# Designs tried in a protein design run: designed miniproteins, single chains, continued (2). Part 85

Each design is a single chain, and the fold is of that chain. pLDDT is the mean over its residues in the fold that is shown.

## One batch from the design tools (miniprotein)

Design m7137
Fold by ESMFold2-Fast:
Structure m7137 (fold): chain A 61 residues (1-61)
Amino acid sequence: MPSREEVVEELWAAWRAAGLSPEEVAENARRLIAEFADDPEFVAIMRALLERAEREARALA
């Protein structure tokens, strides 16, 4: 069973490999949080991904 950290790392790596910027990853995570607001585990994963993407975006600015 993958941990939440492993799922976040896998999604981050996949989206970055697909050519998305950290800002685009953050925007996708925000949309998915809003869409699946009633799924607490999915929201928790997306919130962790969003926090990482926002940190990376700030480091590049």
Scores: mean pLDDT 81

Design m7138
Fold by ESMFold2-Fast:
Structure m7138 (fold): chain A 70 residues (1-70)
Amino acid sequence: SMKKEYYEKGEELYKEGERYEKEGKLEEAIEKYEEAARYFEKAGDLEKALEASIKAGVLRLKLAVEKVTK
């Protein structure tokens, strides 16, 4: 099923996002979480898509604060 393949790709991208986040690579982490959200949407997993989108949104706010407070 294409939906299963989309879900598996979403999981892979989400894990890459977590890895970049741990490394402090916030811009790369945001990109991976946003990609993961798109694949979870294609898979029909709206809960996972929302989770990934929230992760990206939180990191985007953190990145914005870091740029202002430097």
Scores: mean pLDDT 87

Design m7139
Fold by ESMFold2-Fast:
Structure m7139 (fold): chain A 59 residues (1-59)
Amino acid sequence: MKEIEEKARELAAELSRTTGLSQDEIAKKVAEELGIPYSFAKKVVSEMEAERRAEELAG
């Protein structure tokens, strides 16, 4: 299970970098490409966004 979460994070980061898609759109594409539930992909993307924001604020 951790391996699929890591792949989801990697793919979401790549899509965020190469496209101007929203978090919801990125989560949908991640779910489709990895064959995982959208709710799971959305949770991963949301966690990544929270981590990114924390890093930006903390420096």
Scores: mean pLDDT 78

Design m7140
Fold by ESMFold2-Fast:
Structure m7140 (fold): chain A 73 residues (1-73)
Amino acid sequence: MEIKEQAEKYYNKGLEALKKGDYEKAVSYFRKAIELDPNNKKALEALIGAYRLLDRPDEFVELQKKYLELYPD
């Protein structure tokens, strides 16, 4: 199984956790997706959103800056 397929699997698990309101679990899954595929823009965006929902401003700001650095357009 290709690394991108595993990243997509974790990304989808993160989305399911978000739907259930389990933001901590969603963060864990999105982190796994990014660990496997650092260029997974969707997972990075979702992780930023999940940190905002968890009220973790330091992690939110750090990831948002990283996102803008990697995807300036």
Scores: mean pLDDT 78

Design m7141
Fold by ESMFold2-Fast:
Structure m7141 (fold): chain A 95 residues (1-95)
Amino acid sequence: AVAEFVARARAIAEGLRALADAGVRAPVTPGTGALVASVAHDDRAEGRALHALAFVTRDASPEQLRAAADALLAFADEAEAHPDRALARGAVAVA
């Protein structure tokens, strides 16, 4: 689901920026861990990327969080503008 990935990626990027602005490293909560685990097991490329991002951000500095947010927004913009690139991840049929 390219549109779902784009929406999630942008939401995560906004969250990362908010954490960086607050001077707070990524919080590890039971709810966050359960969500990441669920997505990682249900999806292949999207779930694994989300899982890796959540893991990396636990130790990230504000500068690293902003860099990660910027990279994620760039990914989301490219996937939205050029969904063919996202389709290369798997057997997804688009009308």
Scores: mean pLDDT 54

Design m7142
Fold by ESMFold2-Fast:
Structure m7142 (fold): chain A 81 residues (1-81)
Amino acid sequence: GRERAEELIREAEELLKQGRYEEAYRVAREALMEAMRSTEDKDTLLRAIGLLLKAIGLALEGRYREAAEEAIEAAQLVLDS
C-alpha cells in the first residue's frame, strides 16, 4: 500500500546517502512496484510502467544510482496521482 511504498522510498534514500547504489535500486524498485499496486488510475499505471522500464534499463547499464533516483521519483509520482 501507500504507507509501505513511503517506507521503502525512505529506505532507498538512506541507502543512496550511504553510497549503496545497487541496494538502493532494489529497494526503490520495490517501492515503485508497491506504489503501482496502490493506484486505480490506468493512465498513472501506464506512465509508471514506462518509468519502471527506464529504471531497469539504467540498472542493466550498471547505472544504479540513476536507476534508484528514477525509481524513487516514479514511485513518488504514482503516490501523488
Scores: mean pLDDT 87

Design m7143
Fold by ESMFold2-Fast:
Structure m7143 (fold): chain A 78 residues (1-78)
Amino acid sequence: DLSEALRQLTAAGAPLEDLAKGLAAEKVLTGVIDFSGLPRPLSLEEAQTLVAYIQKYLPKITPDNARAIIDELVAKYV
């Protein structure tokens, strides 16, 4: 569940802006493309890359690796 992955990232101290990007990726994944709430618009390629990152790590998210996943998301969108 992508929403659960985003909650785990929040608990690990993810910045609110990265969570907004993650929520947009969840909407893309469910077939609803809505980036209007983000601090900046994401390109289609950026959105697809974020979805791929979240999906890649979704079954592997633990308290021990959540911070590393956040750092990868931040690095991707810096």
Scores: mean pLDDT 50

Design m7144
Fold by ESMFold2-Fast:
Structure m7144 (fold): chain A 66 residues (1-66)
Amino acid sequence: SLADKYIQEAREALARGDFERAVELAEKAVQIDPNNPEAYRLLAQAYARLGDFEKAVEAAKKAIES
C-alpha cells in the first residue's frame, strides 16, 4: 500500500540519519493509516533522535494503542 511505501522510506531515512525526512515520511504513513503501529514506532524513533522527547513519548504511546 502507499502507507507501507512511506513506512519503508521512513525506515531508510532513519537508517541513514535523515531524521527530519523520517518524521515527514512516517507522518504521511499515519495520515493514510492512523492505526499502523509501525509508523508510530518510526515517528517515536525519529523524534527521539532529533531530541524531541515529548513527541517521541506521544508517538510511542500511539504505537502501543494501535
Scores: mean pLDDT 86

Design m7145
Fold by ESMFold2-Fast:
Structure m7145 (fold): chain A 57 residues (1-57)
Amino acid sequence: MGLDLAMKETGLSREALLRITEAVRAGDEEAIRRLAEEHGISPETARGAGLAILKLE
């Protein structure tokens, strides 16, 4: 549900986006920041991607 589109937009793998989505679901700002840094995107971009995936569930 929107994972393929999020992968295309961010260039991240499905596994990376699922980890980010879980961090967003948990409200874990430190995990969101760390995952964003690991994948070379901003924390805002990571949070937005996770929220978009959650809304499509």
Scores: mean pLDDT 76

Design m7146
Fold by ESMFold2-Fast:
Structure m7146 (fold): chain A 63 residues (1-63)
Amino acid sequence: SMKKEQLKKAVKEALKKGNGFLSNEEAKKLAEKFGVSVSTVKKVAREVLAEEARKLAEEVKKS
């Protein structure tokens, strides 16, 4: 849980710096840093993007 939470936070920061995109190079660096597969990093990135998309949809509804 702790390591997964740190990975999710690092992925969120990488996505913010990449204007919503996670490059293969950055995904590899995160995979090496956290001792997980690149596919795991990409899965976390998809989950983060889905959460952000949901928040944006709720904001649109309030207009």
Scores: mean pLDDT 79

Design m7147
Fold by ESMFold2-Fast:
Structure m7147 (fold): chain A 85 residues (1-85)
Amino acid sequence: DALQTQLQQALELEKLGLFGEALLLYGKILTSPEASPDLVQKAAEGLARIKKKTSSDDLNTQIEKIISSLPEDKKEIFEKALQQV
């Protein structure tokens, strides 16, 4: 599954500290209408971890842009992930 492969790649990029590249892949999963609830949850958790770890204004702006484009149910998943990570 392409989305599962993208999630694995995003997790590896995040582990390497490549937050810009990781958030791009997490964002693709979150904005995909074909993403399973499990993939959405894990991508939201990844994006939430990056938001908490980064002080970069550019990365925070990109995260805000991704979140603002999401439907309300996915925004709620991200907000809950922010409290858990």
Scores: mean pLDDT 84

Design m7149
Fold by ESMFold2-Fast:
Structure m7149 (fold): chain A 68 residues (1-68)
Amino acid sequence: SEAEELALEGFKLLGQGRYEEALEKAKEALRIDPDSRAGRHLLLVLRQEYERRGRLDLAEEVDRLLAE
């Protein structure tokens, strides 16, 4: 699906250290399909990486997205 393709692009961007762009792909995937397992999984992985990297601004944005 389009949401799955966006989530996969997000994982690729995360692997490249492009953290803000990876988050935008996760947001886009969940906007298209709020129940996307791949999109939600990407958010969880991004949350962990952002916290580990000290990107607290991005971690907070992920927490907000996961809350609802």
Scores: mean pLDDT 84

Design m7150
Fold by ESMFold2-Fast:
Structure m7150 (fold): chain A 65 residues (1-65)
Amino acid sequence: SPAPVEEAEKRLEKLIEEARRNGDELTERLLELQREASRLLLAGQEVPPEIVEEAQRIEEQLAAE
């Protein structure tokens, strides 16, 4: 069986595809940022502040809807 982190990545990719299919651009972008952050952390890299800031802005927009 795949490692738990690989299963989580596959679930995230499926959610991104579903958001894209539904035309939910904000959710798609948020999930893409989460995937990028996870990939950076798994590679031992720091997450750039720009990714964190964009994700926070999208979360605020979704909460306001």
Scores: mean pLDDT 81

Design m7151
Fold by ESMFold2-Fast:
Structure m7151 (fold): chain A 113 residues (1-113)
Amino acid sequence: AEEAARRAAEAAREAGRAGGGEGAAEAGREAARGAGDAGGARGTAAGSGGAVAAAGAAALGDAEGAGLGAEGAAAGAARAGREAGTEEGREAAARGAEEAAEAARRGAEEGRA
């Protein structure tokens, strides 16, 4: 679960650096797909991974302003964590979403600067 969160955050940062282009959207989608595949019946670990991947995808989405994307990512991660995991999954998902959103924001600033 933590390794999946780490990968999602790193993908989000790379995507942010690219300015939220096609690569960013694709990386987020692939992370979400991988988390889903790993998680069909695994509960908390799947919930955490899936939620972080969903957060990454949302944060990498072409949204008007990084702040709005981060809010959507957090909501998506929480929902995914609830559906696939336990309360521990929801907490881990919320942290992962925040970390991924911040990584994407830093990457975007690096790309612009």
Scores: mean pLDDT 46

Design m7152
Fold by ESMFold2-Fast:
Structure m7152 (fold): chain A 60 residues (1-60)
Amino acid sequence: ATAPSPEELARAIADYLREKGYTEQAERIEKLMEKDPEAARREGLRVAGEINFEEMEKAK
């Protein structure tokens, strides 16, 4: 199995954010992916980390 490309990872993160209701963040990553997939991957990981922290806090 090959490691996911920056585009594949960014798309997966955008899908995850959309499922959690963070549609604006998902759209922002999708737009960035069209211009710079590596920057989209980096930004997506940062945003996903922040959202995951918020979701963990809400689950308490």
Scores: mean pLDDT 75

Design m7153
Fold by ESMFold2-Fast:
Structure m7153 (fold): chain A 98 residues (1-98)
Amino acid sequence: MWTAEAEAEFEIEEKDGVYILRVRARFEVPPLSATRVTVAVEIRPPDGSPDRIGFAEVELPPSSQPTTVEVEVDIAFKSREEAEAAARGRALVSLAPT
């Protein structure tokens, strides 16, 4: 499994009493053949709250060089405080299941 820490931008949106944390994660992948991959984005809040995970599918072009990839995932929270804690966390990305 390939795992790396990502540069992340966070936006919180309130919808119908639910708080949506929109995570835009940017990271580099090693040289790969053209493929479609599932990207798991794991957010690790600093306050001891449970880790949260979102998934996105990305089509990667063939490259002999490391490629920068950007994905966007939405994670729903019941409270604004939980969403804000997650927005202060670290983002880790994985390209393979398990």
Scores: mean pLDDT 75

Design m7154
Fold by ESMFold2-Fast:
Structure m7154 (fold): chain A 119 residues (1-119)
Amino acid sequence: MEAEEVVKKIRELIREGRLAEALALATEAALKGILSNEQVREIALELARALGILSPELEERLRELEKRAIEAKISLTPLQLLLAALQDLDLEAALGIRVTGFEEVDGVRQLLLEQPAPP
């Protein structure tokens, strides 16, 4: 799938409130190297907007992390980039984050995250 087609589909899923499907597609595309670091940041911004958490400070943090990832030659998924910005994580910590599912607590859907144990 072409990068532009994937980004368009992810944005459509986000707009429709299908965030789980958007996250799955974005993660798969990023892991396959289909998405550029710029596209990963753009998708993270769209996710933050859909979640109602977008701020100028978060936008700048996402930009800085994208720049550092490019300089370090590290490829992050949009979710890893967004969580690194929100939790003030370094790039190595962000690479260890995986989404294992969703849990509903008091009517709110929460992401279940798994970080691999250190070797």
Scores: mean pLDDT 71

Design m7155
Fold by ESMFold2-Fast:
Structure m7155 (fold): chain A 90 residues (1-90)
Amino acid sequence: MTKLSEEQAREAAKRIAEKLGVSEEQVLLGALRAVFETPPEKLTSGIIGKAIAEIAGVPKRKATEAVNEEARKFGVSPAELAEALALLGL
């Protein structure tokens, strides 16, 4: 399975942060929370977006859309994107 590189994960975090007007750290913490609290089979863009939205104080819909856009750009699932972002937050 094609995992995002560390450089690609950092680019995705920056783009999500810019789109939402939040810090990269808030995006990484949201992804880390979603990955730790949710099994991979249930790790949807909505669950990831909700975790980022709760940490960053932004609308869930905007966070979910940003996650979906970056996942599509890199040709990965939202779960794979969230796992790559969570690894950067470690």
Scores: mean pLDDT 83

Design m7156
Fold by ESMFold2-Fast:
Structure m7156 (fold): chain A 62 residues (1-62)
Amino acid sequence: SEEELVEEIVKKTGLSREKARTMIELAKKLLEKGDEEKALEALTLVVSEEDAKYILELLKKQ
């Protein structure tokens, strides 16, 4: 579920649930548009590049 993904990101990155949820929603919208590079860039503004890549891979496995 999306809540399980939020919890995983919170544990991995230390972000608040609110920030993690907003970040997931933004990244999903960018991926739906085919803008994988923009999704990665948006994530790297908030988390490390390593964590951003991890989150992106989780979203792509849906």
Scores: mean pLDDT 79

Design m7157
Fold by ESMFold2-Fast:
Structure m7157 (fold): chain A 56 residues (1-56)
Amino acid sequence: DLEKQKQAFDKLEELGSKATPEELRELAEFAGVSVTTMRQWQHAIELQKQLKELRE
């Protein structure tokens, strides 16, 4: 369900670095994706945030 995946991604963006492994599992179940996929999304969000912080 693409709508649920989008909602889960939006929630993951809100949580950012505060997302716990348990929250990732819950979002993965909600979105109907694997925890691995959810962790990949979290890594992408974190990487973008770190790149923004490193830019001077």
Scores: mean pLDDT 76

Design m7158
Fold by ESMFold2-Fast:
Structure m7158 (fold): chain A 59 residues (1-59)
Amino acid sequence: DEKRIEELAKKYGISKKQVEGLKEIMDELGEEVAKQFAMRELGLSEEEAEELLEELKKL
C-alpha cells in the first residue's frame, strides 16, 4: 500500500500526503467530491483525477 501510494504521488507530481488525503476524501465523502478536490486543490486535469481515483479504489 505505502509503496503504491508513493508511486502514484510521483506519477501525478503530488505529495504522498496529498494522495493519502485524496483517498480519505473519496472513502468518507465520495468519488465526486474527491474528483473536484483533485482538480481544484491538486491541480490535476479531469482525466488525471479520474485515473488516480480508479487506482485508489484498488487500494
Scores: mean pLDDT 84

Design m7159
Fold by ESMFold2-Fast:
Structure m7159 (fold): chain A 61 residues (1-61)
Amino acid sequence: SPEVRAGKGNLLAGDYEAAVAAYRHALEQDPDNKEAWEGLGQALRGLGRDEEAEEYFEKAR
């Protein structure tokens, strides 16, 4: 989806807050989107929110 692509782009740029927003928007449209759950985990890890990141990686399984 365009939102997942935006999230990935923001992750690569190091814009972790923008990545979180994009992936959350993707999940509002498709809550079963595993790429968006995984992307949220990566973005939260980038923000130093490691405990939350692990929960999101688990949801991506």
Scores: mean pLDDT 82

Design m7160
Fold by ESMFold2-Fast:
Structure m7160 (fold): chain A 74 residues (1-74)
Amino acid sequence: MEAVKKLEEEAEKDPERAYENYLTLMFVYRKLGDTEKAKEYYEKALEAARKQGRILTPEDIERVEKRAEELFPE
């Protein structure tokens, strides 16, 4: 729980990494079974990526998914 709050805080403080932090939160909430929050953070990740002039690619998603799995293993 605390790690999730830190990721939310860092996403707000660091716009350059906001997209990765929101995407990580999306995977975390998906693991927790919170589909509504997972969708919310996915949309925030897409918006943050757009502000950075970035397109969210399958490779970007896979990289962040692996990071989330390491931080929140089953």
Scores: mean pLDDT 72

Design m7161
Fold by ESMFold2-Fast:
Structure m7161 (fold): chain A 64 residues (1-64)
Amino acid sequence: LSPEQRRLEEELARVREELRELDRLYLEKIKAGELTPEEKEKLQKELRELSRRELQLELELRAL
C-alpha cells in the first residue's frame, strides 16, 4: 500500500471514530432527557461537518 493511501485510511478511521463518539454523546443526551435545542443544533452541526469530511476522504481514497 502507498504511504498516501495509508495516511488517508488512518485519517478516515479517525474521522469515523469521532463520528461514532458524537453519535454516542447525542444518544446519551437524549437518554438524560435534558437535550436543549441549542445543544441539539451544535451536535447536529458537528455531525454534519464530520460526515462531509468522511465522504471527502472516501472519494480521495477511491481516486488513488
Scores: mean pLDDT 81

Design m7162
Fold by ESMFold2-Fast:
Structure m7162 (fold): chain A 65 residues (1-65)
Amino acid sequence: MKLRVTLRGSREAIEAVAKEAGLPFTYDPERGEYVAEVEESQLPAVRRAIAAHGDQVEARFEPLE
């Protein structure tokens, strides 16, 4: 299963999450959000990185078929 991860918040914290998760996020200028598609196998690393920066980023997970 794929998920779309959407991050809002501090650019510095979002860049740290991307680096720590080993995952490139794409900036959406129309919505002011950073988005990435992840496989279920990548979720533990992504969730760990977000938890480390939870005070500075909001994360939304959307299931993709």
Scores: mean pLDDT 78

Design m7163
Fold by ESMFold2-Fast:
Structure m7163 (fold): chain A 67 residues (1-67)
Amino acid sequence: MIVLKYDPKKTPQAVVEEAAAILKAKGYDVTVEEEDVGDLIQVVVNGKKILEVPSGLSAEEIVAGIL
């Protein structure tokens, strides 16, 4: 399971939800959670943080950084 953690005050919700939708369409289990993580998106897989991506990326760029 992939969890995308983001701060809605720093990163647009629509971009994170679009990235989650792309990942789900590819067959991944994805949850989006709001968290005070600043201007980063934290990518958590099976309870472990594997990477952080900057908030300025497009949905497609976020997905490319994860996969």
Scores: mean pLDDT 81

Design m7164
Fold by ESMFold2-Fast:
Structure m7164 (fold): chain A 99 residues (1-99)
Amino acid sequence: MEEVEEIVRRAYELRLEAAALGPGLGEELLSEEAEELGERLEELGMTNEEVVILYLQTVFGLSEEEARAVINGDPEAQAKIKPKLDALRAEIAARRAEL
């Protein structure tokens, strides 16, 4: 599990850096690296559902139960991630504003 968490964390960091750079070749290259890490998670024999659950737990700080509710389309669970998603977007915007 620690190896999978490390790959998810690395993909998250690459996506934050890509978002901080803004649209362009730099963002595209970092996003491509993040996608390659996603393919590695699939090679480790994880199902797409398990990868998404781990991603929601690692990036949004959700419990496994909350992550499963989001995947199942529960409106209350989706409403819970909206403030954290908005906070993540604000963090990305703040990183872009730093000179």
Scores: mean pLDDT 68

Design m7165
Fold by ESMFold2-Fast:
Structure m7165 (fold): chain A 60 residues (1-60)
Amino acid sequence: MTTLVLKFKSEEEAKKFAEILRKLDPSVEVKVEGNTVIISSDKSIESLIGLVLRALGDLL
């Protein structure tokens, strides 16, 4: 299992990112705590980073 923790400038950005990530891959566990997003998955670290970069691109 791979876990990534990302901090955003605001809780709104964190929530938007989490929604985009869930839309891209519903199998990924995404938890939002304030401005922090915790991502857990059985995917490889490379696959998970790729998914995060796609979600960040959609957010920007």
Scores: mean pLDDT 81

Design m7166
Fold by ESMFold2-Fast:
Structure m7166 (fold): chain A 63 residues (1-63)
Amino acid sequence: TISRILEAGVEVAKRVGLENTTTRQVAEAAGVSVGTIYRHFPSKGLLKSFIAMQLAIDEIEER
């Protein structure tokens, strides 16, 4: 689901940096196929934009 993909994306970005985060790494971390990610996020840019937004929110909240 979308929340699982975003949680995985944030985890990958925290380890390797947002610029080094690939769709494949996010798919592997979320336990889904790359095709499943593109079904919810039609472009790599859109996926990275949502990950960046979630990462910023997570930093502010510091849960």
Scores: mean pLDDT 77

Design m7167
Fold by ESMFold2-Fast:
Structure m7167 (fold): chain A 81 residues (1-81)
Amino acid sequence: ALAEFERDMALVDIGGKWILENKEVFDKELESIEDPEQKRKFLADYVAGALGARLVPEDWYSEEVRAAIEEYNARLDAAEA
């Protein structure tokens, strides 16, 4: 499996792309978090919870977000092999 930190960073990257597309969902919650590590965990946990532990592309996500999900899944597949 991916190291926890590397997993969280990958989820934050995906979350960052997804949040740029959905800023209004996160604006108030994210602004309330001052600690960078807590922001990272919040984004990682939210993306993992919203998209599922095994991220799958959805038709309603942007092409950029789908590409990020595919990259994340490829890394999981490599780590599980």
Scores: mean pLDDT 62

Design m7170
Fold by ESMFold2-Fast:
Structure m7170 (fold): chain A 106 residues (1-106)
Amino acid sequence: MKSRLDSIVDQLVQLQSQPSSDASRVNALLDQLDDLLYNDNSLPYVVELAEKLLSGNEAQQSTAYILAMLVLNALSKKRLETGELSPEEQELLERAKEILEKLENK
């Protein structure tokens, strides 16, 4: 899982560094990430990757925003469906929001 997540994230960074991103390729990578988010405790690792990307260049920061939005959407849907998040999931949601706030305030 981790090596596959790293590969997908690297591909997203490369696409974000292009003057015009191929939306079809971006969407395909996002679909793959969404599958991985639900299958093997990958949410914490995705948040860690997004936090690392905050210290990078514009393409890396844009990718961090995309990853933080995916985590926010996944946990928001889970809260709507189950009523409440676990303490661990609530912490991940708060970390994802902090990433988005840091990127919007630059």
Scores: mean pLDDT 77

Design m7171
Fold by ESMFold2-Fast:
Structure m7171 (fold): chain A 64 residues (1-64)
Amino acid sequence: IPRPDEEEARRRAEELTEKAIEAAKAGDVQLAVSYATAAAIILSAAGMSEEALKALNKVDEAIA
């Protein structure tokens, strides 16, 4: 399995984070958490654990 490049990981995670925020605003908390988790996994796999935490926090704020 090829390791995601940082640029590609950021791009995919940003797409997933936006989908998570949209789901949160629509009241679908389970879907929002699923997209946020996928974004965090991609960022963590690329060695960007701080970016992963930022993505999770951004979605948590949208849910609250």
Scores: mean pLDDT 79

Design m7172
Fold by ESMFold2-Fast:
Structure m7172 (fold): chain A 68 residues (1-68)
Amino acid sequence: MEEIREELIELLKKAGLSEEEAEKLAEQMIRYAQEGNSGAAAQLMVDAGLSDEQLAKAGKLLKEVSEK
């Protein structure tokens, strides 16, 4: 869990978010993925301005979270 959270934070920071914004968004995305709300998680990623490559990486990480 913690490892996936840190990977998401780094991905979001590389997308241009601040440390605090990335941390808050990563927590929110993980929560939505755990709840099975993939639509809400996807909307957060789009709103954050992630590229297709970054969206694919984030999606893979969130899928691993949802399987736990």
Scores: mean pLDDT 77

Design m7173
Fold by ESMFold2-Fast:
Structure m7173 (fold): chain A 81 residues (1-81)
Amino acid sequence: SVKDKVKELLEELLEKLRSVKPQTPDQRLAIQLLEEFLKNLPSMSDEEAVRGAKSLADFLIELFADDPELKALVEEVKKEL
């Protein structure tokens, strides 16, 4: 389903962000926002899930503006949404 694809993509991003050490404050904020989105995902419609995931990805791209490696990880996930 659309939500299953969104879940898989965001869970993959979450695991990649968790694996990068040492963790920055922006990286920890990104992890918290992804965890909260995934927690709320089951209650969303397909349209809300895609729109919300894209909006979250855009926010994280801005958050990681000064970290090209973390920014690239989010951009790759956004391309698949």
Scores: mean pLDDT 87

Design m7174
Fold by ESMFold2-Fast:
Structure m7174 (fold): chain A 62 residues (1-62)
Amino acid sequence: IEEAIKKIGEAIEKKDLKTVEEILKNELKASEEEVKKFLEAIKAGKYEEATLLLFEIAEKAS
């Protein structure tokens, strides 16, 4: 989980949203709806909201 979060952070810095989506789906098993909400928050610059969504997704994956 920590490794997945780190990879997502690096992908966001590189603006590689496809890698972010792949990690959310494959490593954290996020739903299509969760992925969509996360990407929308990132695109809108709502990083605090995106961080909260990421932790919620990671908690459900545990």
Scores: mean pLDDT 78

